# Designed miniproteins, single chains, continued (2), part 3

Each design is a single chain, and the fold is of that chain. pLDDT is the mean over its residues in the fold that is shown.

## One batch from the design tools (miniprotein)

Design m4072
Fold by ESMFold2-Fast:
Structure m4072 (fold): chain A 92 residues (1-92)
Amino acid sequence: HLLSDEERLEIIQKLNKGEEIKPKTLLNYVITQVQNEFPEKSKKEIIEAIRRGLGIEDEKVSGEEIVKRAIELTGSVKEADDYLFQAALENL
């Protein structure tokens, strides 16, 4: 499910405040950001690009688990958002 403009604004506000965001919500936000730049790219292609960027070759690792690992690695939801978005862009 792609996010509406209002849903994206709420997420941006939470990121700027350092508030907690559910991994699935952050994943959908990153996918929506990438699809705004590359509307021809599917959700699956974007998740695979992120997986390549993070060096996660295990297909059993879900998109939500990838986001959880990015949050753990970066120490913040905002840094995880930036990290996941760049990983997707560099590996599309």
Scores: mean pLDDT 80

Design m4073
Fold by ESMFold2-Fast:
Structure m4073 (fold): chain A 72 residues (1-72)
Amino acid sequence: MKKEKALEAALKENIDEVIEILDELLKEGKEEEAFELIEEILKDERVSKKVKLEVDTYAGVVQLEKAVKKVF
């Protein structure tokens, strides 16, 4: 359900909705599911380069925040 909605939003170039769905997954502790969805969006040839850049940037920020919390 959330995965399908996020992919549909990505195909429509609705970046705000994609990020909102990813934020909700992370807030619910579904980190694995959120990163799986990010990978699917990045690998989907139908998704625009603009959406992929935004999603990849978001993923990088999340990973950096997680790394900081793990070290400290």
Scores: mean pLDDT 78

Design m4074
Fold by ESMFold2-Fast:
Structure m4074 (fold): chain A 80 residues (1-80)
Amino acid sequence: SEEEQRRRLLAEMEELLREVRAKAAASKDPRTKAAFENAAETIQIALDYLQKNNASPEEAEAALRALREYVRQVEALAAA
């Protein structure tokens, strides 16, 4: 159950990473591209940390929540 929850949360974080990388690749403006590339790097670092440290589902959920908020802020900045 806990292991299933952790795997689901990590899978959702992998999906977020995939979405952000796609946005970076689609961006023609260098600043917008760099912002999404930086966001992708941040998500990758978080994923590596959570996997390496066998993080709890609670820690993974908190990280995913924070990363989703960060991505929303980047998207808002890119849309301005």
Scores: mean pLDDT 88

Design m4075
Fold by ESMFold2-Fast:
Structure m4075 (fold): chain A 86 residues (1-86)
Amino acid sequence: MDLLSAEELRKQISELAKEMKKALEAGDTRKAASLAAAAGILISELSLVDPEAAEKAAELLKKAIAAFDAGDVKAAIEYLEELAKL
């Protein structure tokens, strides 16, 4: 299985977090959901090469999704900003 390096996975997850923030700020909930699904896949791959970073990323993504589902867009964006620092 051709896995990306931990550094490449962290970079791609960070970029997806930035794009999710932009989508939520624009009110594009479909794009945000699609990007969240893509981020989840990359976090799963990261768990095979950097489990500690993957656990942190998964928790931040989970909190961002939960905040958004609760209607707290501000909290969702704050969690995505932390995820982007990965």
Scores: mean pLDDT 84

Design m4076
Fold by ESMFold2-Fast:
Structure m4076 (fold): chain A 88 residues (1-88)
Amino acid sequence: SELEKKAEEALKELKEFLERVFRERVANPEAYPELTPELLNELGKRSTEPEELIKKGKESEDKEKYYEEAYRKAEELLKELKELVEKS
């Protein structure tokens, strides 16, 4: 499915971006001061949603709806993260 591939690619990009941000903060604790502990906890929880939706899509008869929502949520979270990094 094209939607499944798009959702998986968006999730991969999101995970890679989060790993880069965390690595940067480990190297420099003052990096990305807009990423408070509360926000990091929220983003961590939200980052599991696209993965759960992809899993549900694989088991569901309505695959396209789950993959579309997973793609949308991953894209929205990635956009929000990039904005936070740019503002820092």
Scores: mean pLDDT 79

Design m4077
Fold by ESMFold2-Fast:
Structure m4077 (fold): chain A 55 residues (1-55)
Amino acid sequence: GPESASPLTDEQKQIALKAGDAIANKDWKAFEEYVEKLREMGAVQAADNLEKAAK
């Protein structure tokens, strides 16, 4: 689970925060781009959690 996950890198953390801001602003296009970028960086669990939070 998220509690057992390794800490995100600084870049991954910044992208995750941007994705969270996009959810708050209902900017779904930006949100999808940030989630995709996290997946490409190997932060798949963070990306999956963000998608679940948005839906």
Scores: mean pLDDT 77

Design m4078
Fold by ESMFold2-Fast:
Structure m4078 (fold): chain A 81 residues (1-81)
Amino acid sequence: SPMWSQDQINDRMGQVGDQANDIADSMDGVDPDLKQQAIDVQGQTSTVMQQLDNGQISNSQAQQQVDQLDGQVQGLQTQAS
């Protein structure tokens, strides 16, 4: 797969964070453990974006984190369904 630009990584990471927030909101009063896991994923997306913006990680490292966090949020979405 081609390497993503920083803008593409930020766009995709933002989408993962938004999906995690939607899961957290849908699990409010339904499943507190699943809600907390979704909040944790959203927090991780924000941390990775900050690290990328500050130059603390490379685009390649950030792309790997996007792939991992996307996998986590898809798993949570399946559990929430």
Scores: mean pLDDT 86

Design m4079
Fold by ESMFold2-Fast:
Structure m4079 (fold): chain A 91 residues (1-91)
Amino acid sequence: APPLTTLLLTGLPESITEEDLRKFFEKFGEVEEVLVLRDPVTGKSLGEALVTAKSEEDFEKIKKAAEEFAKELSASTPRKATVTPVRVNPS
């Protein structure tokens, strides 16, 4: 199967923006794209985001950083944060 370069993050604070995630993950690897998922009714963040890395090597570095970040969020709040590699289909 082709390598995955996109991560789904869940359990994020509503205050986190696409720029915040990009700046954070750029410290670990090259980020191609960030998309925060929002509720279409309220316009509020769902606490979920997609982060796409430029390469498989950058993806592994970003994934490790995301897993540590999710672990810290899960330890400090009653909300469980998760990190999942996902396949994004071009439409």
Scores: mean pLDDT 75

Design m4080
Fold by ESMFold2-Fast:
Structure m4080 (fold): chain A 57 residues (1-57)
Amino acid sequence: SELLKELLKQIGLVLREIGDLFQAELNNAPQSEIDALRKRIDELKEKLKKLDEELDK
């Protein structure tokens, strides 16, 4: 289903952004970069929640 494909895509994006966040923190990246990555992860988590709710219908 298209919803399942979109869910898997969003999960992949979250995992990538989490990996980027860990690398940024290990490399002592500027706090502004870390904050931007955290915000992006939060936005992706919100999209995942909405897709998960649609799959449960």
Scores: mean pLDDT 80

Design m4081
Fold by ESMFold2-Fast:
Parts: C-alpha cells; sequence; structure tokens
Structure m4081 (fold): chain A 63 residues (1-63)
C-alpha cells in the first residue's frame, strides 16, 4: 500500500515533468519522450521496491 502510493506519486510527477520537457526540448518527438518515460517509470518502480523493503527491515529492527 505504501509502495503503491509512492509509485502513484512518481507517475504524477513524471506527467508534470513531461509537459516541462516538451516545453524545454520541443525537438524531441512524442514517441521518444514516451519511450524515455516508460524506461524511467520502470526504473523508479524497481528503486521504490528496494526502498519499501528497506523501510520494512528498518521497522523490524526497531520492533
Amino acid sequence: EEFEKLVEEARKNIEKSKEELKKRYPHLTDEQIDKLMDDIVEGIELILRGIERAIENSKKARE
């Protein structure tokens, strides 16, 4: 549930960043931006999974 919230927040931030990227780099095609965003989202999901497990382990160490 915590992991899902982080992924959702990341997706929303990426959507906002897409608008800024299109504004800054108008020479990039929509297809190129979409592919880049897909790769970034997958990378973020992997990182967030690692963070989620680290948080769980931290809680167990205290309790």
Scores: mean pLDDT 72

Design m4082
Fold by ESMFold2-Fast:
Structure m4082 (fold): chain A 81 residues (1-81)
Amino acid sequence: SEIDKLLEEMEELLKELEEKYKKGELTVAEAQRITSRIAAILTELQQLYDQGKATEEQLQRALEIYARAMEILEELKLKEE
């Protein structure tokens, strides 16, 4: 389904973010770009949920992925201070 594809894209983006972070290859600018893409997909899923086309469980999963991406971004920002 369209929703499953959006969730798969979010999970792939998070995996890229986590792998680069673990290798010390992730910049704040790159993390911001990846997190912004995740946020855009979350916005699409929220709209689909509001239309009754996505489940609460699918929206919750998207929110968890976004929260983890934001956590990594904040950890990177703290390392630059």
Scores: mean pLDDT 86

Design m4083
Fold by ESMFold2-Fast:
Structure m4083 (fold): chain A 78 residues (1-78)
Amino acid sequence: MEVLEQSSTVKVLRIKTDANGVTTLTLETDTGHLITLRFQTHPSLAGTDEDSGRVLPSSAVLHALRQGEIELLSVEPL
């Protein structure tokens, strides 16, 4: 699943990228639903600022999803 226009209505609660380049993104919608999105990121995205542990801005994550530059592994409702 791709995110095309959720920057204003979705609150980013947590972003974590592990050593394998897998990013786990936890989002809260304006209706109070929690969504955990897991996707494979290129190492350059994970280490854009420094190490893969840094928080990515929502706009950068949404841009990468829009471009289809990351492989989506799973989407889990919470």
Scores: mean pLDDT 54

Design m4084
Fold by ESMFold2-Fast:
Structure m4084 (fold): chain A 97 residues (1-97)
Amino acid sequence: SQAATDQGVADAKEYAIALRERLGDLSNLSEKTKEVLDLLINAKPGEGQAVLDKVIEIAGTSSPGGSGLRHVATVLKDKDIDYISASIAGTLYSSAQ
């Protein structure tokens, strides 16, 4: 639903803000990961679907409900930095269902 998608994007935005603050230096992130973080941080209320569509396009194909995706969001801090975009996409897919 739109409400579920908007909530998923809002949750991902909070993760993106917290992650950017915690990491400080983003030079070790891929350009695609930086694009996803920037897109989420600048997300406007009510634009959840548009943001989700762009994140999916940038991060590549995700498997909705696929094994591993559900756990990725809870271990963002313990994953390789390059996995952030996949973790955020996984969170958005789970929230959109």
Scores: mean pLDDT 59

Design m4085
Fold by ESMFold2-Fast:
Structure m4085 (fold): chain A 67 residues (1-67)
Amino acid sequence: SVEAAKAEGLARIEAELPDPAIQALARQLAEDRTVELYRALVLETLRRLGLDSPETRAELERALARA
């Protein structure tokens, strides 16, 4: 899941970076990157299934906005 992947990524960054200020920045970057990767993955899946349409893309963006 997106939440599990985000939590795992943040845990790895916290373990590897010694500076708390850098860790705080890394959390924001990991969060933004997770959303970007999730969007890309879902769009590719929709494309492969023949479900990629303006309506489906709009629904994905609404779902991401609600998360």
Scores: mean pLDDT 63

Design m4086
Fold by ESMFold2-Fast:
Structure m4086 (fold): chain A 65 residues (1-65)
Amino acid sequence: SMEKAYEEFKKAVEKAEKFGVRLVEAKDGTVVIGLERRSIEAEAAAGMLMIHGSVLGLKVEVVYE
């Protein structure tokens, strides 16, 4: 279900917050992650989250904060 996909994705983002990413919004099959830092670790974490979201059937968008 979409709710379970959002819950799983949110937990993945929470584990990656130490690398400078956060969950901004989850709505209508789209999840938005905010990138707080322009670093190799933050970009790598965002890239992995984009793949994870895709596997869950979610559209992942990245915004720079």
Scores: mean pLDDT 83

Design m4087
Fold by ESMFold2-Fast:
Structure m4087 (fold): chain A 65 residues (1-65)
Amino acid sequence: SIEELKKKKEKYTKQLKELQKKIQEKEKKGYVFSRQESIQITAEELRLIGEEVQYELEIEKLKKK
């Protein structure tokens, strides 16, 4: 159902916000990420964004059909 897909989308939205919050907290404490760490963080952010977008597309398909 659309409601179930919205719950799954919100799960990934929450995970993305928590990841971004952890990054900001480390930066506020003066932590400088290495190139390798930055690549890993970017990859994880893109993965979570991809999941959120995928569920949004499924919701939109159900609304149109």
Scores: mean pLDDT 82

Design m4088
Fold by ESMFold2-Fast:
Structure m4088 (fold): chain A 88 residues (1-88)
Amino acid sequence: SEEVRARAYEAALEDARILAEERNKKEPAPEEILEEAARAAAEAAVATLERILAEKLPLSSAEVQQIVADTMFDTFESTYESLLKKRS
């Protein structure tokens, strides 16, 4: 349901904001860029989870969690890089 998706997005956004905080500790960046990258990462993670569930892939819970986590990290980094290039 849409409510279940909203809760999944909120949880994913909390995880993505942790990635943003850790990135900022390594190299300080504008809050707007970190937040936009976090939101993109959370959305990609939720969309990936929805796709896995819709396709009924024969994956364990651990495998699903790893794929979702990898998607979140990759989307965060790629969005962050893209936004930094656009800023200049």
Scores: mean pLDDT 85

Design m4089
Fold by ESMFold2-Fast:
Structure m4089 (fold): chain A 82 residues (1-82)
Amino acid sequence: AVSPGITYEDMAQKAYRDAQAQMGKSDDELTDLFSDFLEARGMPKAFIDRMTTAERALLVRLVSETGSIDKAVEMFRKMKKN
């Protein structure tokens, strides 16, 4: 569930900042890590390449929370529409 008034950009930026704090990795390292994680789950590279590092961080977080790539993608898409 998402509180009203929070944009998907705010959620993506928070996910990215939390990942940086938790992992201590650079932007490039996190970009590669998130891309590899999503590609290993069957996400097309072309789709991943269209995402910002923050958006990739958010999707990775949603996969971790839901345990499902399909649910994570649906939540991510709904967040982007708001």
Scores: mean pLDDT 77

Design m4090
Fold by ESMFold2-Fast:
Structure m4090 (fold): chain A 112 residues (1-112)
Amino acid sequence: MLPLAQKLAEKLAELLSKIPGLEVKLDGNTITVTVPDDEKLIAIATKFFDLLSTIPVLKVKKDGNTFTIEVLDTEELKSLSEEQKEELYKRVVEAIEELSEELKKEVEEALK
């Protein structure tokens, strides 16, 4: 089984890559997302990534139109049972899917 952090990072990169206009790069447990240099799109992305930063185990950094998401491989996560890891994965993925769908809708509206 992949480490939980890597598995979450791959799922997040997959979901974000489906959003038009976003450039998504995955390096280990770190995802780099580049938004077009458009103030409206940057504002929409900033709102989304600010909400994403409230999810446990995700660390989000903004640098202009580039967002870096690191999935934290903490000692707390390593101490979880396999059942607890699967439950955490399910909850985090559900939250990411909901937020990614909202971001996709807002970006598609902004590109009209």
Scores: mean pLDDT 77

Design m4091
Fold by ESMFold2-Fast:
Structure m4091 (fold): chain A 85 residues (1-85)
Amino acid sequence: SAFQERLQEFLARGSPAERAQVEALRAQVARSLDLANEYDRQAEELRETNPEEARRLLFQSAEHTMQAMLATAQILALIADVRRR
């Protein structure tokens, strides 16, 4: 993908510290998306039997999705910075 090609360019041109930061952020994105998916599954199971709890779980899922989006934005900013050098 175009993103994977940009990531490979970043890995070639970035410092070891910048590569470590991107890897840490990628791990954070994966963890946040796993948690969001877990809360979504729990919410769907409770949708008919406990809609109030389902709504709370959907809010937790949304929070973790937001954390993943913020970490992804940080990755994109780092890649863009290195590409401009």
Scores: mean pLDDT 86

Design m4092
Fold by ESMFold2-Fast:
Structure m4092 (fold): chain A 61 residues (1-61)
Amino acid sequence: SAEAEALLAEALARIRAATSEAEMVAVGRDTVARMKELGVPEEVAEAIERAVLGEMMRRLG
């Protein structure tokens, strides 16, 4: 959905702009909370979570 696509794009941009691990953790929490509020389907939510975690791991080393 457009909402899920926008949420993913926003989360990835926030992770890429984050200057600390604490900021990345906050983005992860915000993203999960927002997916619940928006009623994102489980399959789509899992895909977004994997993408966000992958970007976090890439940033953290």
Scores: mean pLDDT 82

Design m4093
Fold by ESMFold2-Fast:
Structure m4093 (fold): chain A 90 residues (1-90)
Amino acid sequence: DTLGEKLADAIKAGNEEEAKEYLDKLTEETIKELEEIAPSMSPEELLELAEKVEEISRGMADYASKFSKEVAEKILEGGQKIADTLRAAA
């Protein structure tokens, strides 16, 4: 199972502590991967990707808020951190 699948399972199970842990790991791994590919992207591509990440994070947080407000807030935090990393690389 991927970290994303483990996160989804934890959210569905109502395990907020475990969901937050998987979300932190997923955010960290995503930032690491993005830092490796960012030098090959244009500033325009990086900024567009940052906006898409924020949009996806808002959608995920809206869904997660039906199960846990704390997990929804953590999704928004992670998405913002990823978007900020992309904008800093632009």
Scores: mean pLDDT 81

Design m4094
Fold by ESMFold2-Fast:
Order: C-alpha cells, then sequence, then structure tokens
Structure m4094 (fold): chain A 77 residues (1-77)
C-alpha cells in the first residue's frame, strides 16, 4: 500500500539522518510525504512533516550557531 511504502521511506530517512546523510534523508522524506498525501493519511502526513521540520530545524540551528560564532569571534572580538 502507499501507506506501507511511505512508512518504509520514513524509517529509511531516519537512518540516513542518524548517519548525517541529510541530502538522502530529505529526498526520502519528500517521497514519503508525496505517498502519504496520495494515500490521504492525515496522521502519516503529520508524522512525515514533523520529521522534515525536525531535520530542517537541526540543520538551521547548527548553521545559525556556526554563523553567530564566527560573526562574534571575527567581527566583534
Amino acid sequence: SLVDQARALLQQARQYYQQQNYYEAKQLLDQALELAQQAGDQQLIQQVNDERNRLYDDILSSVEKFVQYYMDYYKSK
């Protein structure tokens, strides 16, 4: 089923995320979202979006902290 395929992709995306392969994780999450939307499974759509948001927040937070550190270190100190 589309739901089973989406859940499998979601699980695989989590594994790539743990390996810090963010590109593969993103691609699999995007595919899982498309299948969940085609299936009309609102709970699964929410779960995939929660994982996508967590991945994006982690990447963004890391980039922001890194940029702030360099701005403070090389321009303010």
Scores: mean pLDDT 83

Design m4095
Fold by ESMFold2-Fast:
Structure m4095 (fold): chain A 90 residues (1-90)
Amino acid sequence: NEKAKQVFEALLIGILQTLLGLSEEEARKILESFPSFEKAIEFLREQGVPEELIELLEKILEGKDLEKNAEKLRLLLIEIIESKVKEPSK
């Protein structure tokens, strides 16, 4: 499903930028380096991305309630961003 792939890629880039501190260009290069979306998910687990975000990404890949699951993921990501903004940066 083309739409599911596009939503997954956009959210994956957002996760890489927000949680791993990557630039958009770096995030896109990492995404393009994966042979499959399953390998992208495995990488996120290795990087310590919260399992809740990974579960939502898996549902999005399945094409299940794309808008609803994307919204849930965005809300969780915003919560994580707000938490990080309140912490002193180096």
Scores: mean pLDDT 77

Design m4096
Fold by ESMFold2-Fast:
Structure m4096 (fold): chain A 88 residues (1-88)
Amino acid sequence: SALEQTVLTEVRTLLTEAQQALNNGDFNAALYHLQQADGILALYEGVLRTSSPEVEQVRQQIQQLAQQLLEQTEDPFLRLEALRILRR
């Protein structure tokens, strides 16, 4: 749907920003963008109860970036929040 494409475009933009932040060692910015992406996607999945290969693909990308953040940081707050994303 047009709504799904809008959601996927926004989530993908946030994931690009999260990846850039991780590459720059800005773990706080990476977490912020990941939390925004996770929140938008979770709202879409929860409210509309829709599933598609594209939604699954961006969910997997969120999980991969959250795992990368968890592996790159020893900050207990950042690790806890990354684990919250991974627990979904």
Scores: mean pLDDT 86

Design m4097
Fold by ESMFold2-Fast:
Structure m4097 (fold): chain A 65 residues (1-65)
Amino acid sequence: TAEAQAVVDEGAKLSKEMVELSKQENRAKAAGDKQKVDEIEKQRDEVLSKMKEVVARYNELRAAL
């Protein structure tokens, strides 16, 4: 249960990071800052990769319960 809670908490943190990156990307696009948009897109890809790992681990823990 403690490990499952930690995985859920990490997933929630990554979801918040994704929302903030999306807001930053929209602001950068509105400003025409192409370099900033490219940086944020790379960061979003990294967060998506981490979220995929968290989901897989959560499903494995749930299957073991």
Scores: mean pLDDT 82

Design m4098
Fold by ESMFold2-Fast:
Structure m4098 (fold): chain A 94 residues (1-94)
Amino acid sequence: QELEDDINIGVIDIAAAVARVSALNSKDPQKAAEDLLKITKRLIEMAKSLKNPKTQKEALDIIRGNLERLLAETDSPEIKAAAQEAIKEVDKAK
C-alpha cells in the first residue's frame, strides 16, 4: 500500500510538471487548454485513488502547485482560464 502510494505520487508529480511545461510551450492554446483540463482530471482521479489521506492531500497539493505556476507563467488567456478551472476542480477534490 505505502509503496504503491509512493509510486503513484511520483508519477503524479512528473505528469503535473510535464503538463505545465507542455501548456507553456504549446503553439495551439485552445488544444493546450483542453489537454490541460483532461490531464488534470486524470491526475485528480489518480490522487483520489491513493489510500493514505495524507498522501492524497500531498498529491492534490502538487497538482495545484503546478497549476498555480502555469497561471503565473502563461500569457495565453485560454490557458489561464483552463488553469483557473483546473485549480477549482482540485480544490473541490480536497
Scores: mean pLDDT 83

Design m4099
Fold by ESMFold2-Fast:
Structure m4099 (fold): chain A 87 residues (1-87)
Amino acid sequence: MLIEFSEEEKEEIYRELEILEDPSASAEEKFEALKRVLKIVGKALGKEETMEAFLAEVSTLSPAAQVVVGRYFAREVVEAIEEAEKK
């Protein structure tokens, strides 16, 4: 699957990742950061429905589990961006 992000989308993803890894950020702030990352990724991949389904599943988890899943997903997105840039 070809993943192409604009510079603005990459910058937004990295900012949201900082929120997800910030120990002072609330679980609610981290979940909102995850929503924004999923929206960017879903639009870039043409998989908005898949990302909405994933977000719905994550929303049923405990706040602590939502944070863990959010951090994992954000890391996977960053790795995918870096891999795409390697050509």
Scores: mean pLDDT 73

Design m4100
Fold by ESMFold2-Fast:
Structure m4100 (fold): chain A 60 residues (1-60)
Amino acid sequence: SAALDKIASESGIGTDVIQLAMQTAKNETGASASKIANDISSSTGVAAATALEAVTSAVS
C-alpha cells in the first residue's frame, strides 16, 4: 500500500518489518486500528499518525 511505502521511505524501515508489526498487533489482541497504529509506532519509531494512515489503508 502507498501508506506502507511512505512509512518505509520516511523511517528507513523495510515494509516487511512494518507488516510484521501490524500482523503481530492484530494477532495478539483483535486490536482496533488505533491499537495497531500505536504498536507499529512503538516498534518502528514511526509517528502514530503516519502508522494510523498505514493501518487504515491496509484494512481498506
Scores: mean pLDDT 66

Design m4101
Fold by ESMFold2-Fast:
Structure m4101 (fold): chain A 102 residues (1-102)
Amino acid sequence: ADAAAARRAADSALALAEEAVEQGARFTGVARPEGGRVALVLVTDDGRFVEWYVAPLEAARARAAALPADRGVAIQELRLPSQAEADAFYARMLELAERNKK
């Protein structure tokens, strides 16, 4: 994948996660990216973010498929250009999760 496009996708995912935190969505987990691949999952109920998490793509898809049919699900797949950028993304998600606890 194009590194510039991957960075823009990561920036978009961070903005969506921040919006979910602002809406009081429940954080349910963050996993380290495997080989630079990760998925942000946003769960909506009646147009509001109610849950968010970060997981390897396959785990994210399996978890999303187990949700009730009345939930909206948005999955943002990311392929980060380097392990360092993947680690930075993971650290940012942990920071958001800590802010979401209160």
Scores: mean pLDDT 74

Design m4102
Fold by ESMFold2-Fast:
Structure m4102 (fold): chain A 100 residues (1-100)
Amino acid sequence: SSLEEIIELLERLRERVREALERGDFEEFIRHVVETIGELERKFPKDRKARRVTAMLAAHLLGVEVHMLFSPEDEEGKRKLVERFIENVEEEIRELKELL
């Protein structure tokens, strides 16, 4: 089902983002989020749940990018924003799994 595929994409994103965070690689984080958004938009353009997930991912990505632009030396602030992103992805996975 589209729901199972969306969950699998988010679980894969979560693991990739955790690895990028452990390395302090915020450019890799941005790349993984952008690629996941693109895949969701290509595979599920008419799915309301996929569109909601895409909007959530895009909003958090923007928050990290804005912080990187205005406080590039604030490594701790960047880490906390990515950690919050991971928590939001985990919550989304949990909510979607309740619909299976």
Scores: mean pLDDT 88

Design m4103
Fold by ESMFold2-Fast:
Structure m4103 (fold): chain A 68 residues (1-68)
Amino acid sequence: PLTDEEIREIAEKYGLTEEEAKRLEDFVRESGRTSFTGAEIDALAAELGKSAGTVAQAVVDIVRKLQA
């Protein structure tokens, strides 16, 4: 899992709350995958009230941090 510091970094960078950043981390970890469809990103963006582009970038950064 990501540390509290990494969650805060993601939240600040993408204009998310820490809870929203944790929700995206949970989605990535539960999926067991490193790539996602536009429909999956659109659904997450709608859930969080954020843009699809922001959610896509945050998800990619979370995947990268989890793989380190």
Scores: mean pLDDT 84

Design m4104
Fold by ESMFold2-Fast:
Parts: sequence; C-alpha cells; structure tokens
Structure m4104 (fold): chain A 66 residues (1-66)
Amino acid sequence: AARERGRALVREYLAANPDLPLTDQQEQRIIDSLRAYAEKKGLTPQEIDDLVAGVREALAEARAAR
C-alpha cells in the first residue's frame, strides 16, 4: 500500500507539472522532503521506506519515458 501510494503521488505530481526537469538533485530533494514529512506524521520506518521505494520507482519510470 505505501509503495503504491508513493508511485501514485509521483504520477499525480508529474501530471500536474509535465515540464518539471527531473535531475538527480531534484529527485533527492523530493525524497528528502517526503521522508521528513512522513516522519513528522508518525509513519513507521518500514512505511517510510516503502513509500520512498515507490517514489523512486515512479520517478525512474518517468525519466525513462522522456
């Protein structure tokens, strides 16, 4: 669930921002801010890792499709 939610969040974000440049630095910024936000919301380390894995997968798919 958390992994699929991470994938869905990236797809929704990129659909709203189709011209957003996907650099390694920007990917890391997105991951870092999402991790910090999830920690503040009290997600477990396992849920955070699954969410981040989904985000990384969806970002890699988007970069490959460009």
Scores: mean pLDDT 78

Design m4105
Fold by ESMFold2-Fast:
Structure m4105 (fold): chain A 75 residues (1-75)
Amino acid sequence: EKEELREQLVKALKELGEASEKTKNPDIRKKAAEAASRGVKVLKDENATVEELQQALRDVQSVIDEAKKEIEKEK
């Protein structure tokens, strides 16, 4: 359901924000800000389709994964 996807996107956006704050890499921070902006836009759109919510969630998850890998390397 769209409600479940919206809840997942909200949780992913919070995780993205935390990962962005922990990384020292400015390129990852920029990607995180861009993904967060797109995710928030989709989340605020009452007409957002399941496909749009899924795409936003995938984009956010991709950046979270990249940030986590970078944080591990930064130590």
Scores: mean pLDDT 81

Design m4106
Fold by ESMFold2-Fast:
Structure m4106 (fold): chain A 87 residues (1-87)
Amino acid sequence: MEAARRAEVERRLAAARELVREAAARSDELDLEQLRAVAEALREGLLLQAELALERGEVLDEEEYAALLEQLEREEREFEALLAALE
């Protein structure tokens, strides 16, 4: 169950990353709303992985979880910068 959910999230993240790569190659055909939808999907996937780790009771110290949240925030900002560059 937990492994299956993690695999689903990983597959969704991989698909979204492929869409971003295709957007970089074909930015003229993709609008900002479509790129934003991909960014939101990636962010949701990362948050879901964090929630699954907590539900499993994995050894995540409070500091480790805080560091993970900071990483997710940095990746979100970097992705927003990427969307601006593709515009």
Scores: mean pLDDT 63

Design m4107
Fold by ESMFold2-Fast:
Structure m4107 (fold): chain A 57 residues (1-57)
Amino acid sequence: MAPFSEELARQLVEAFGLRDEAQARAFVDRYLGSGSYSEAEREEFLRALVAAIRARE
């Protein structure tokens, strides 16, 4: 997970009000799935966002 900062993930969760995995996946699809990111990179982003959501519990 080194390529995607835990702090950045936390900031995105706060800024966009992401509450669960479904919302995190939708975010990745809308903003990071535009063809510039690989599937592996999108999976790393999703995992980091889900971890940040859970950490805010």
Scores: mean pLDDT 73

